# Designs tried in a protein design run: designed miniproteins, single chains. Part 26

Each design is a single chain, and the fold is of that chain. pLDDT is the mean over its residues in the fold that is shown.

## One batch from the design tools (miniprotein)

Design m877
Fold by ESMFold2-Fast:
Structure m877 (fold): chain A 66 residues (1-66)
Amino acid sequence: SMREELRRRVREAILDAASAGVEMIGAAAKRVMDPSYQPEFDEARRRADEAERRMEEVRREAEEEL
């Protein structure tokens, strides 16, 4: 079923976005303590941005299904 596959993709996108967000927060905290963690923060922010874009894409697909 397309709806079941879409629900799975929505769940995966949400989990990816949540995971990336937590990683970014952790990297931000490390950077505050030690500026040498700046590259780790930049990487985590990039991943969070990518996950957010994917979630938005799946959201649009879900709206079209409705």
Scores: mean pLDDT 83

Design m878
Fold by ESMFold2-Fast:
Structure m878 (fold): chain A 77 residues (1-77)
Amino acid sequence: MDLLDKVSQLVAEAARATGTSEENRLLLVKLSNAILKGDVEEAIKYVEELADRGGVSPETRQRLIEEAKKLAEEAKA
């Protein structure tokens, strides 16, 4: 699975966890772009904003943060 497929899977998981309102859809697009740019800090920021809006559990929030961080770091390599 290439980086784009992994990012697509993370975005789908985040959308299921947080919801797909127009505002959340824009945050999901920003998250995808941050990950593909290798901007770890920006990717984490957008995951936290999505988690705050979606009212997700601390466990789901942490999992999404770690996955976004991992994929953004992979994009830098």
Scores: mean pLDDT 81

Design m879
Fold by ESMFold2-Fast:
Structure m879 (fold): chain A 74 residues (1-74)
Amino acid sequence: MKKYSDEEIEDEINLALALIHYAIAKTAVKHGRVDKKEAYEDAIKFLEDALARATNPEVKAELQKIIDELKKEL
């Protein structure tokens, strides 16, 4: 059975939280509940913090991809 290191668990949690922030920002903007620039800049900040803490290259690549997508929409 696979055992996880604390670092692997932290990377997975940070990725999940970043994806949740991304989904919330996109949904709130779509429904006109928040300003697009503020929502996306807040989401980018959370994603960049998660990227800085990530150790797994695949997690880093996924976070960078989401950051790039949000920046293209600004």
Scores: mean pLDDT 77

Design m880
Fold by ESMFold2-Fast:
Structure m880 (fold): chain A 70 residues (1-70)
Amino acid sequence: AYREGLARGMETLARFAGEEITVDPHTASPEEVLEEVRRLAEAAKARHPEITDDQVEEVLADAKEAAALA
């Protein structure tokens, strides 16, 4: 499901970014989750450029699809 994949992706990005997740992916609105994913992805790539664009794109795609369905 979108929420499960999204939650795992956000957790991975947050760990790489060294940032705290401020939005609960299971209960927050899809729009709030999308904004948080974008923030975490930018921070993660800044600290760890070895993170592939494919990994970031998968999480962003899941977040965008969840937002479109809400």
Scores: mean pLDDT 69

Design m881
Fold by ESMFold2-Fast:
Structure m881 (fold): chain A 80 residues (1-80)
Amino acid sequence: MVKIQAVSSPDSLIEAARHSVKNAENLLKIGGDIDSIKGMVRNALELVDSAEKVGSDKKKELEEIRKRAKKVLEEAKKKE
């Protein structure tokens, strides 16, 4: 489906997703709240999906964020 309205650029969505993953990684390092870490990972994955939907050509960056998000989620589950 095509959307014809003002929407965040794919680059902005990728940057937001990267920030969410980085925050989750940082919380994981300092032994932060697991629910908060999971929330940040979910937000990052949702932003990546949005960037793909609006036609981002930065597939490499999207896959990098997805891999980082999944790795954080796996480590968070292991620490529970």
Scores: mean pLDDT 76

Design m882
Fold by ESMFold2-Fast:
Structure m882 (fold): chain A 87 residues (1-87)
Amino acid sequence: GPVTRTEVDFVRDDPARTEALLPGVGDGKVVIEEVDGVRRIAGFLGPDPERLTQALRDALEEARRRGLRSSVGIGQAMLDALRATLA
């Protein structure tokens, strides 16, 4: 079937903290593709797309393991994974 693409912004708990830890990634988005009801991370729009895409996949999987369904919970997991990946 057709591929549906959605761009999702980073969720930030503290914009100043995010900028200090991940300078220049403020405009970053994750690209999610849905094919036949299956959602996956297709890529990332930002300064280092490959590393950020992998960190975001890891963060979303961690959020799933913890049973997080809110954007706030997923956002924190994304930020933690990005910090680990870009450190």
Scores: mean pLDDT 57

Design m883
Fold by ESMFold2-Fast:
Structure m883 (fold): chain A 80 residues (1-80)
Amino acid sequence: SYAGEALRYAGEIVEKAPVGYADLSMTVEEALAALDSPDPRTQAQAALYLAGKLINGEDLTEEQRRRIVEALKKAAERLK
């Protein structure tokens, strides 16, 4: 499932820069851009926000869910 994949990739990102909470002031577009940030804490907050959106995201299209999973996967792959 998209939620399961998102949790796996978000977990890998957060493991490199542990944060205790998501920044709920983000939009989905801001969070997707934040995954490309050079700051690991910014990446981790964005990853937690996006994973949370997929778990609870009743307002997301299937295309948006797929894009979020792909973005999280690419961000996790960039962390070495």
Scores: mean pLDDT 75

Design m884
Fold by ESMFold2-Fast:
Structure m884 (fold): chain A 86 residues (1-86)
Amino acid sequence: TEVGERPRLAVLKAIDKLVERGISVEAEVEGDHVTLRVSEADPATINYKLASAQARIMGMPETVNLTVESEDEELEREAVEIFLSS
Protein backbone atom coordinates (compact mmCIF):
# COMPACT_ATOMS: atom_id res chain seq x y z
CA THR A 1 0.00 0.00 0.00
CA GLU A 2 1.33 3.43 -1.00
CA VAL A 3 1.05 5.78 2.01
CA GLY A 4 2.53 8.82 0.23
CA GLU A 5 4.64 11.71 1.53
CA ARG A 6 5.58 11.55 5.22
CA PRO A 7 8.14 13.42 7.34
CA ARG A 8 11.22 11.23 7.91
CA LEU A 9 11.00 11.79 11.69
CA ALA A 10 7.33 10.68 11.73
CA VAL A 11 8.28 7.47 9.88
CA LEU A 12 11.07 6.75 12.41
CA LYS A 13 8.66 7.33 15.32
CA ALA A 14 6.01 5.06 13.76
CA ILE A 15 8.58 2.27 13.24
CA ASP A 16 9.35 2.36 16.99
CA LYS A 17 5.60 1.93 17.71
CA LEU A 18 5.37 -1.05 15.32
CA VAL A 19 8.32 -2.80 16.98
CA GLU A 20 6.82 -2.18 20.46
CA ARG A 21 3.73 -4.06 19.19
CA GLY A 22 5.87 -7.02 18.07
CA ILE A 23 5.84 -6.14 14.37
CA SER A 24 9.12 -6.58 12.48
CA VAL A 25 10.21 -3.89 10.02
CA GLU A 26 12.67 -4.06 7.12
CA ALA A 27 13.45 -1.01 4.97
CA GLU A 28 14.36 -0.79 1.28
CA VAL A 29 15.49 2.72 0.28
CA GLU A 30 15.71 4.24 -3.23
CA GLY A 31 16.43 7.98 -3.15
CA ASP A 32 13.42 9.65 -1.50
CA HIS A 33 11.30 6.45 -1.61
CA VAL A 34 11.18 3.91 1.23
CA THR A 35 9.40 0.56 1.16
CA LEU A 36 8.75 -0.91 4.62
CA ARG A 37 8.11 -4.63 4.79
CA VAL A 38 6.22 -5.57 7.95
CA SER A 39 5.89 -9.10 9.33
CA GLU A 40 5.31 -11.02 12.56
CA ALA A 41 8.40 -10.56 14.71
CA ASP A 42 11.01 -13.05 15.74
CA PRO A 43 12.10 -11.60 19.13
CA ALA A 44 15.72 -12.62 18.37
CA THR A 45 15.94 -10.42 15.22
CA ILE A 46 13.36 -7.64 15.69
CA ASN A 47 15.79 -5.16 17.33
CA TYR A 48 18.54 -5.85 14.77
CA LYS A 49 16.09 -5.24 11.90
CA LEU A 50 14.81 -2.07 13.62
CA ALA A 51 18.36 -0.69 13.92
CA SER A 52 19.06 -1.45 10.23
CA ALA A 53 15.80 0.21 9.09
CA GLN A 54 16.43 3.31 11.24
CA ALA A 55 19.99 3.69 9.89
CA ARG A 56 18.78 3.59 6.27
CA ILE A 57 15.91 6.03 6.82
CA MET A 58 18.06 8.53 8.78
CA GLY A 59 20.12 9.00 5.58
CA MET A 60 17.03 9.99 3.55
CA PRO A 61 15.64 13.48 2.79
CA GLU A 62 13.49 15.25 5.43
CA THR A 63 10.32 14.19 3.53
CA VAL A 64 10.05 10.64 2.18
CA ASN A 65 7.60 8.74 -0.04
CA LEU A 66 6.42 5.73 1.97
CA THR A 67 5.11 2.36 0.75
CA VAL A 68 4.11 -0.40 3.21
CA GLU A 69 4.10 -4.07 2.18
CA SER A 70 3.26 -7.30 4.00
CA GLU A 71 2.28 -10.88 3.17
CA ASP A 72 -0.31 -10.40 5.98
CA GLU A 73 -3.08 -7.98 4.87
CA GLU A 74 -4.14 -7.27 8.48
CA LEU A 75 -0.57 -6.37 9.52
CA GLU A 76 -0.21 -4.11 6.44
CA ARG A 77 -3.47 -2.33 7.33
CA GLU A 78 -2.44 -1.91 11.01
CA ALA A 79 0.97 -0.53 9.96
CA VAL A 80 -0.60 1.95 7.49
CA GLU A 81 -2.96 3.21 10.25
CA ILE A 82 0.00 3.77 12.61
CA PHE A 83 1.91 5.74 9.94
CA LEU A 84 -1.12 7.91 9.12
CA SER A 85 -1.74 8.69 12.84
CA SER A 86 1.93 9.54 13.63
Scores: mean pLDDT 79

Design m885
Fold by ESMFold2-Fast:
Structure m885 (fold): chain A 83 residues (1-83)
Amino acid sequence: VSEEELDKEVEIALAEIMTAVARLALQRGETFSDEEIARLEKWAKKAEELGDKETARSIYEVLAQAYELRGETEKAKEWREKA
């Protein structure tokens, strides 16, 4: 395995872990900060770039729920449509 291939696999794994952590936080009723939202958006874009559509979709669902909990219904709708 090349270093480039390892980096790609690591980034996919990190995106999956971040998605699981965020989903757990939502289950606990925790609201997300702007910084936490930005990190999730970054990981969603990274997952798309790496061709991991399933992980990207999962992050979009998490983003939609996070925005909905914040009362940002318009943003929540945008992310739900991407999922």
Scores: mean pLDDT 77

Design m886
Fold by ESMFold2-Fast:
Structure m886 (fold): chain A 99 residues (1-99)
Amino acid sequence: KELEEKIKELLEKYKDNKILNTVYEQSKEEKASKVEIALRIAYALIEENKYEEALELLELIESLPDLTAEDYRALGILYAKLDLYEKADEYFKKALELE
């Protein structure tokens, strides 16, 4: 599955990144969904100034069916952190519509 493969690729590429690996392990311990794990990894990538990898991961997430209001809200926050305010606004509106 494309999202799972991308997460594995990022974890292997950044295997010595303590923040990325901690986020992944904590998300699994909390039994987070694959989408929630991916969103948390995207946040960690943004905090590490890895904007291209973060954007690619967010684009994979937004292509998925059955995203929740919480998933869309997280997408809005992360796109805003990337200064993509038009996309952020779109996803905040989608989150509100699903509430």
Scores: mean pLDDT 83

Design m887
Fold by ESMFold2-Fast:
Structure m887 (fold): chain A 77 residues (1-77)
Amino acid sequence: PSREALAAALADPEVQARAERLAEEERREGRRRAEEARAAGDEVRAAVLEVAGELRAVAARWDVFLDAARALEGLAP
């Protein structure tokens, strides 16, 4: 998407709310998987899964903004 469309998506509070919701879902799934690994006695795997969840949360947040920016480019002249 264009820089202008991406800036507009980043400034949109509804897009921000969607991005945060999806990011929190990814963080929650990462924590759940980490808890399962910890319960199995694998502290190293638990730490890796928690970090992976945070990285997925960042990716999910950016995907929402990128998709919103693409939609704005399709709608705006």
Scores: mean pLDDT 82

Design m888
Fold by ESMFold2-Fast:
Structure m888 (fold): chain A 64 residues (1-64)
Amino acid sequence: MLTKQDEVDILAALARMALAIGDFETAAKMAKEALALDPENEDALAVLREMEERGAGELAAETR
């Protein structure tokens, strides 16, 4: 049975993959869902920070 933390890790991994292929909308959505489950998830926070650095900060800032 998957724990809540396993679900967060999967969402963060999907966000990172979406970011790598340039799908910023999916990356932002998956990272925000991971943060909704675990606000301190370092991988999800890293994805949102990298989006801001790449100029996609508007999608990351939706939850400002």
Scores: mean pLDDT 74

Design m889
Fold by ESMFold2-Fast:
Structure m889 (fold): chain A 68 residues (1-68)
Amino acid sequence: MPLKEIEIPSLTTFSVEERLEYLMESTGLSREEAAEEEKRLLQTMLDQGALTEAEYQRYVAEIDRIAA
């Protein structure tokens, strides 16, 4: 199925908190569930070279802070 509005680097345009709030509002996930989903996406992006290791570490720390 073709996608035209997919942005792997969208994490650089939106804050982690804004991403989590959007996911929670759109899907009905809890904050913890949205945090786990975002971490999965970040791990995939890191594996594909879309994120640096330093950026990955920073985003994960920010997610953990928000989900605490």
Scores: mean pLDDT 69

Design m890
Fold by ESMFold2-Fast:
Structure m890 (fold): chain A 75 residues (1-75)
Amino acid sequence: SLAREAVRAGFAGDAEAAARLLQEAGGVSPHMARAAGEAAAKGDSAGTAAGFHDLAQSGELPEEAAREGIEAALA
C-alpha cells in the first residue's frame, strides 16, 4: 500500500518521499501531502493519523487507503 509506504518513509525521517508517495496514492494536493509528510517525519503519530483522516474527507485519498495509513501511524 502506498499509504503504508508513505508512513514508513515519513517515520524514517524522509518527509519528501512520504509526500511523493501520498501524491501517487490518490492525487493528493502538494500542500496536504507536504503537511502529512512533515508530521510523520516529526514522529507525530496523532498528527499523521489526523492528516490521513483529512485526506479521506477531502476525497483526495480513498477511505481504505486512509485507514491503512492511520493504522500504520498508530502502530
Scores: mean pLDDT 79

Design m891
Fold by ESMFold2-Fast:
Formats: sequence, C-alpha cells, structure tokens
Structure m891 (fold): chain A 97 residues (1-97)
Amino acid sequence: SKKDELIRKLAELWLKELDVNGDGTVTLEELYERIKKLYSDENLTDEQLKRMAEAWLKELDVDGDGTITLEELYKYLREKYKNASVEDLERVIQALE
C-alpha cells in the first residue's frame, strides 16, 4: 500500500508537470513540449523530437483516444515501477518535487 501511494503521487506529479493547461489530461503537444525541454542540449531535429513524443504517447495512452488521463498514468507507472522499491520511488518523487 505504501508503494501504491507513492506510485499514485508520482502519477499526480507527472500529470502536473505535463498538463500545463490544467485540464486534467496530457496531449501529444504537451508531451512534445516536455521532450523538447528534456533534450534541449541535444542536436535532435524537431521531427525526431516529435517521433519521441508520439512513441511516449502510444506507451501511455492505453485506450488510444489521443489523450492521457491520471488513471492511464497511474496504470502505466504501476507497471513500469512494479519491481521498484519504496526507496527507489521516493528518490524519483524527490527529483520531481
């Protein structure tokens, strides 16, 4: 349950970081903006960055509606961090806060 609480908190932090307009969902455009910021020091083209954002959306958007909800983020992170320790999750959360 502690691990589940941390994964839920992580999903909320990811949504807060990605959902710049506060509508409760993440779009391809918001993911693209995030990828551009993360890889701003790399010599990647806009086309490459867009493909990375599209790949991330496909991984997160389990129902294929083109948007990512808090529930979808939670489900994705639950699977991604299923083998992570409580301590690992706390470190990830600290890095995002």
Scores: mean pLDDT 75

Design m892
Fold by ESMFold2-Fast:
Structure m892 (fold): chain A 62 residues (1-62)
Amino acid sequence: ELDAAAARPGYRRATFTYKDGKVTVEGPLPPALRAAIEEGLLSAPKDGTVELVYSPEAAAAF
């Protein structure tokens, strides 16, 4: 579960709000991951909110 995962030590949560072909990001993100999401290289809805929970190791690998 995302809430349980986000409560784990070292795990981070970022919220992406997509609207009118734009994305707004809340929370800490590695620059490369943020750029990929903003460029639409990662699968995402046209409109809506997506929550991403990731470990520090996953962030470093991306």
Scores: mean pLDDT 63

Design m893
Fold by ESMFold2-Fast:
Structure m893 (fold): chain A 59 residues (1-59)
Amino acid sequence: SRAEETRRRLIDALVRAAIATGQIDKPVSDLSEEEREAVAAEMLARNDIYVHDTEPLVT
C-alpha cells in the first residue's frame, strides 16, 4: 500500500539523518530492517521532545 511505501521512505530518511548527524557509524546498507525501524523511532522520539521543549518556550 502507499502507506507502507511512505513509511519505508520515512524510515530510510530518518536513518540517513541519524548517520549524517553522527548518531550511527554504520552505513544504511549494513542495517537490518528491524534496526532501521528502531533508529527511526529513536529519531522521531528525540525530535518530538525537542519540538515540545522549543514550542512551549517560543509560543
Scores: mean pLDDT 66

Design m894
Fold by ESMFold2-Fast:
Structure m894 (fold): chain A 95 residues (1-95)
Amino acid sequence: SELEEKAEKELKEAKEKIEKELEEVRRWAEANLDPERARLVIEAAEFVGEKLLEMLELYHKLKLGKIKEEEFKKKVEELTEEIRRRAAEVEEWLA
């Protein structure tokens, strides 16, 4: 369907944007942090990128009627909490 084609295009564009942001995070970390801390920050950023893509995939499934709104909200809240926990770990590593 046209909605599925639109969803695939938005997912591809989001993946490309996340990849560019991850390259910027890598460059920043390598320039400003020691190698071990740089690796931890880069791995955390990659984790967040993957969770954001999962949220976008869930959003497209909701739009296509493949999941219920309640299931979507629950899964997005769980993914958001995983991101928050990882961000808190990174703040501790950089302190």
Scores: mean pLDDT 84

Design m895
Fold by ESMFold2-Fast:
Structure m895 (fold): chain A 67 residues (1-67)
Amino acid sequence: AAEATIEALKAALLGDDREALAAAQEARIPEDLAREAVLRATVEQLADDPRPARQAHRAAAEAELAA
């Protein structure tokens, strides 16, 4: 979602807030398989994106999956 990208960009601009964003995403552990599938697809799609904000978004999705 665009909002998740905006939050990742804001965290990148603030530096250390990337960990806070990752923790918030981890707290939103998916309850259904459809959400898990979307997060996995997001991680795979963003793997090749070189931009730090996209990598932060990918890391947040990985943290949410890793619960």
Scores: mean pLDDT 61

Design m896
Fold by ESMFold2-Fast:
Structure m896 (fold): chain A 66 residues (1-66)
Amino acid sequence: MEEALVELMRLAGFDENAEKIARDVLEGKRSASSLVAATIAAIGKLFEEGDNPELKAALDRVLAEL
């Protein structure tokens, strides 16, 4: 889950802070709203771009672990 969340956040445009944000969420230092926001951003990007196999794969991994 941690690696999948980091990859999703990087592909959704959170690249520089992805690892820190993902770890903070999983350690309970940040609310789950950060995870929800990243997921919504990734879904929105997929709808706008039409196709992004790497982003879709990362999103599918995170959703499977939720």
Scores: mean pLDDT 67

Design m897
Fold by ESMFold2-Fast:
Structure m897 (fold): chain A 103 residues (1-103)
Amino acid sequence: SKVKELKDYLLEKYKDTLHPETLEVWFEFIEKNPDISKEELDERINASKATAEALRRIGDYMQLGMEIAKELGLPAEVGLRLGAEAAARGWSEEELRERAEKL
């Protein structure tokens, strides 16, 4: 079936680059959208990967902010908020540290 062909295509192309749980989400998407082309599927996956990378960066900066807050004796929530703001505003790690040190 077309659904099976799309799932086999997805698995073969992305098995080493997408987490198994993420593959399951895309399998469900294919089942709901069986008329999607391989090209359109690739475009959606690449857009989703870019979003996931942005969210990962936010998470990394939030964790860094909490670590810096701990070093400075600030509450973890303060570090988390500063980290999230740094990711949103495009601050460097150095700018995040300088901001935290001024609190």
Scores: mean pLDDT 84

Design m898
Fold by ESMFold2-Fast:
Structure m898 (fold): chain A 85 residues (1-85)
Amino acid sequence: METATGIVNGKPLTLPVGTRVSVDDALELLRRDLGLSDEEIERLREMIRKTGKTELSAGEIVTLVTELFMENPEERERMREEFLK
């Protein structure tokens, strides 16, 4: 499986590229790599629920995580691009 690694909120995050992962798998990856709390995981789950998506790409995962930690759209796009190169 092809993977990409970028820095999200000062921590390395490794995500599969060119495929989609289930919401549960994405949240487990974020808990593992970023050390997210149960509260942060639940907030991300609520955000994903509002989108109606059941599977996420690496770019979508990065967008959701940067939205959780950052309200700056430019920083969100920068982080997304790190996972697309």
Scores: mean pLDDT 72

Design m899
Fold by ESMFold2-Fast:
Structure m899 (fold): chain A 95 residues (1-95)
Amino acid sequence: SSLPREEQLVRMTERLRKELKENEEKIKEELLKEGVSEEVAEKLVELLRAILEGDVEKVEELAEELAKTLPELDEETKERLLRMAELAREAREIA
């Protein structure tokens, strides 16, 4: 209750950037191990950029599309994509 809202948002943004970067590296590694194409990896980078920009609509659309259209993605990876969309929505509600 002691910090101005602006400082709270800056700290939240920094934490989210760190978490999203770590998730990006892990997702890319998992997809490459499964033989997923570079095109799919590029779409995931686009998804992560949309999250960083706070474009919730684009995040949700891309996450759902990737989860539905890529049969080579395991259920754990699909759940992570949906969780990222949820996290972006929560961040938007705080901002």
Scores: mean pLDDT 65

Design m900
Fold by ESMFold2-Fast:
Structure m900 (fold): chain A 82 residues (1-82)
Amino acid sequence: AAAQARDTAVEHLRKAVEALEKGDYENALKHAQEAFRASEAAGDHVLAATAYRLMSEAYKKLGDEENAERFRKLAEEHAARG
């Protein structure tokens, strides 16, 4: 269960990065959100921090500076817990 949740998180992180590189910021955000849910199910704080960082980058590209800063801080907090 945890291993499959971790694999799911990694796959969605990969898709989020690909979407960011292509300028598809809405799909990048969607995949980062799915990666976060999977990383939480896996109990993996490092993957959760990575998902929050990608959400922050996607929000910044979408012009949502408030959510970009919020998720940047959440990524730092989760990285400190891993």
Scores: mean pLDDT 85

Design m901
Fold by ESMFold2-Fast:
Structure m901 (fold): chain A 63 residues (1-63)
Amino acid sequence: DRAAQIQAIIDRGVAEARAAKSVEELKAIMTRMAAELEALGASPVEIVAAQMAMLAAYVEAEL
């Protein structure tokens, strides 16, 4: 199921973002995950939501 594949990519991206040690590393993760989501036909809104989740995970891990 494509929806399950999209969610699996998002979950992985969030986990990687949480482990990221720099904003540069976070940007690389977000760029890679956005490309994978686009390849699966994710909408722009879905991609932005995924990027926001990754950013939130990174910020919370820094607290």
Scores: mean pLDDT 83

Design m902
Fold by ESMFold2-Fast:
Structure m902 (fold): chain A 68 residues (1-68)
Amino acid sequence: MEEHVVRLDAGASEEEQQAKLDEIRELLLRSGVPEDEVDGIVDGLRTTMRQLSKTQPDRVVELTVLVP
């Protein structure tokens, strides 16, 4: 099992945040999460980061994905 850490900066550009979300999506697919569940997770993260960019732009969210 390998640990992958992805850092999402609430103050980053929308393009930079999208690139990190794409990275998280790829890691989740590689970990064996079904595509439908991955899409739900990524959409939830996108919503959270959009909210944080308006309320707490200095915040950083770190996500750890475990790949077998």
Scores: mean pLDDT 82

Design m903
Fold by ESMFold2-Fast:
Structure m903 (fold): chain A 66 residues (1-66)
Amino acid sequence: SPELEAELARLEAEIDMLRNTIKKLEEWYKQGKITKEEYDKMIQSLNEKIAELERRRAEVRAELAA
């Protein structure tokens, strides 16, 4: 359905944005712009959010394949 295709596109875009944020934080940490404690906390939160979105993406993909 167009609605599920739109949801899939939105989920993939959001996951990509969060992954790009992780890469930016990795760069900032390597450059000494943020502390390891700040980095670890932010990375944990972002990975948890990505896992939620990936779970929903899998559900949408399964529904589109049916």
Scores: mean pLDDT 89

Design m904
Fold by ESMFold2-Fast:
Structure m904 (fold): chain A 69 residues (1-69)
Amino acid sequence: MRVLDRDVAIGAAARVAARKGASREQLIKIANEIASHPSLTVRQVVEILRKNGVEATEGEISEAVRELR
């Protein structure tokens, strides 16, 4: 499983959450939780999104990561 750097994980999560219509408050909570980890897997990013009310898939996060670099 591919591990994401913190900044990449935040960027990918923000893009997917915004596309799903997440509120500013949801985006802040997601960013803060991801920021508490030095690195995360795609699966862990999906779990953080779902925990904060954003329904995302590993495929959507992987595509957002690809779009960033």
Scores: mean pLDDT 80

Design m905
Fold by ESMFold2-Fast:
Structure m905 (fold): chain A 102 residues (1-102)
Amino acid sequence: MQAQIDQLRAQIAALRQQYEASTDPAEQQKLRRQIGDLSFQIFLATMDDILATSSVQDLAVYETGLSAMLAAARNAKEPEEVIQALEEALDRLQARLDELEA
């Protein structure tokens, strides 16, 4: 898992360098989208670790972010697989919060 996450982070760093070097707004927008996609993949890949190691306060921040992402994905009519992955991640996170606050 760590090697995969490190590889995704390296790809994001390379894309950020391209973004900063670019003077074309259309290319910058495309690069921002690619960075966002890779960041989301890192988030999903780290869900098990996040649920196991994060504090209640950190989990509450992730819950807020996931809820916003799910709403945005539904509004954008993202593929059902993306919406389902976000719903499952949110459900797991909410269940963990309920467990820790019980």
Scores: mean pLDDT 76

Design m906
Fold by ESMFold2-Fast:
Structure m906 (fold): chain A 99 residues (1-99)
Amino acid sequence: MKERIIKLAEELTRKIVEKQETDPLEAEISLAMLKMLLGVGLTIGKEHKSIEEAKAVLEAGKRALELAKELNADEEYIKELEELIKEAEELLKEIEEEE
């Protein structure tokens, strides 16, 4: 896994939780950026059948989810992260089954 993507996911997660009550627009922008970061990784993983990219997204998503729960993020945000983690797990399984 690329340490940079995990760190960026953690930073975006902290910003979402920190801003969710004081600056909802900035929280939404940060959520959109996090979803885009993980979504691009999933797309690349699927197109290239890359186990490495699928694992990278899964680890970053799991860390973001764990941090969001620890910081008491809104349930909607937690749910979106859980869905991304499921997509990454399904992609990884699909790639492994084709090999």
Scores: mean pLDDT 76

Design m907
Fold by ESMFold2-Fast:
Structure m907 (fold): chain A 85 residues (1-85)
Amino acid sequence: MEENIREAIEEAEEELKKKFPGELSDEEARKMAAGVLVKKLLESKEDMEPEVLKEQIELLLKLGGLKDEKEALEAAERAYKLLEE
């Protein structure tokens, strides 16, 4: 699980850096990648066991360098704004 979550963040981080080369720091790209993944998990919460959801969110926050779910959702919003324009 932790390795799969780390891999998902790294893949999303690389995609963001690839689209915006030299404009995103490693830290910001990672926060945005992890934030997007947190938002996607929250959107699928009805199809997931609550304990599994909580564990995956906590891992995403830890590996993404995010303090809480609010910071994650704010990072996801920044990512969506960049990806749209």
Scores: mean pLDDT 78

Design m908
Fold by ESMFold2-Fast:
Structure m908 (fold): chain A 99 residues (1-99)
Amino acid sequence: MSVEEIAERQIATIDELEKAAEGKSPEEIKLMLESWTAMFQMQAYISEDPRLREAARRIQEIADETIKEIEANKDNPEKALEIFKEALRRMKELLREVA
């Protein structure tokens, strides 16, 4: 499996996360983001590929920022979802750079 194939499959997973997030609470959206980023970090680490590791590092930085913004908007589900979708868009752009 190539780095490009891994990146393309993760983009598809992010698209599924975006759809699954509709109607979810801010806490559920946060957990979805934390779970996916942890899995991708592990995949990037195991791959030993520097492109995937750099993408995973930058994605983790976006995730950390996004989690803080979701927490700040925990009483506004619509705003939390908007923040989550924007983070997923940025993460997909990073993955497209390696695809």
Scores: mean pLDDT 87

Design m909
Fold by ESMFold2-Fast:
Structure m909 (fold): chain A 70 residues (1-70)
Amino acid sequence: MKPLTYLMSSKYDPEEERDAKEMAERSYEYLKRSGSEVEFTEYETETEGAKKQAEAMKMTYERMKEEEEK
């Protein structure tokens, strides 16, 4: 976390982030309808930008799972 490049290279756009969330939601629903359990795979990323993207997708999956229990 010392390299300043990580902060400067946080190249995620709000639009791209929303698109990724929408895709994750649709994939989650499809997998559930298929009768399969949805499991999120971990990403091996070292850059902060990539980590934020993976985190957003993971949060989307977690939220949808919680909504089902409710």
Scores: mean pLDDT 57

Design m910
Fold by ESMFold2-Fast:
Structure m910 (fold): chain A 76 residues (1-76)
Amino acid sequence: MEELKEQAEKARAKFEEIMAEKKKNNSLTPYQEWTYKQQMEILDLIIEGKVEEAIKLAEEKEPEVQELAPAAAALG
């Protein structure tokens, strides 16, 4: 359990760094910003110990990501 929290905190910090760098370089698209924010929200729930809520949120976000990325042709 401690390993999961540490990994989540490290991943969250990396996403913040990536977003800050992309904003500085004016290369952050609205879609990329939205995607990173969704990932960070899930990681925040894991860090707070709300793992079940994080899993539920991840499952809810997955279909919406699929709709925004027209990958319908890639589904077997």
Scores: mean pLDDT 69

Design m911
Fold by ESMFold2-Fast:
Structure m911 (fold): chain A 82 residues (1-82)
Amino acid sequence: ALVVVEVEVENDEAGDNAGLAILEAAEEYGGKGVDSEVLDEKKVRAVIEAPSLEKAEKLAKAIEEKLKKTEGVKDVKVEVKE
């Protein structure tokens, strides 16, 4: 299963902080293969492989909660795909 994260950020520092939050959640909840890219100056996308749908759902919730608490994050979209 895959967790797809898209984050709209205020600035580069917020983008770096969002990326770190995603990596921390992935490490805590068993996510592998974190592949992140900057789509433009204000958008970050990450795709994380999870070993099961249950783990993907837990990881998605953890990422969303961490990103909502991250300074300079304006919008968060998290999707789970099988």
Scores: mean pLDDT 77

Design m912
Fold by ESMFold2-Fast:
Structure m912 (fold): chain A 110 residues (1-110)
Amino acid sequence: SSLDRAIALARAARAQIRAILDRIVARDPSLRPAADRILALYDQVIAALEAGDLDGAIDLLLEAEELAEEMAREAVSKGDLEVARDAVLIGAMSTTLYLHLVLLKREQER
């Protein structure tokens, strides 16, 4: 189903984001709490999708995107362009999944 595909995409995104966050934290250990929050949000997105709660999943992805944007802005202010690049990538992945879920929700409302 379209929902099963969304769950698979969310799980794949979470695995990639975990690898990116591991790189960020290895470079700047002070970012561990922010990294853990983003991963917890992705776990909640997957749980919401498994429960059929598209609205909850969408809201949680927007929160993850905001945290990634904050991480990118802080990294830029510190001159850490490698962390900034990786944080922007997490934000872009979150936006892509968000758009997929919004389109899926609109199809269910037809």
Scores: mean pLDDT 90

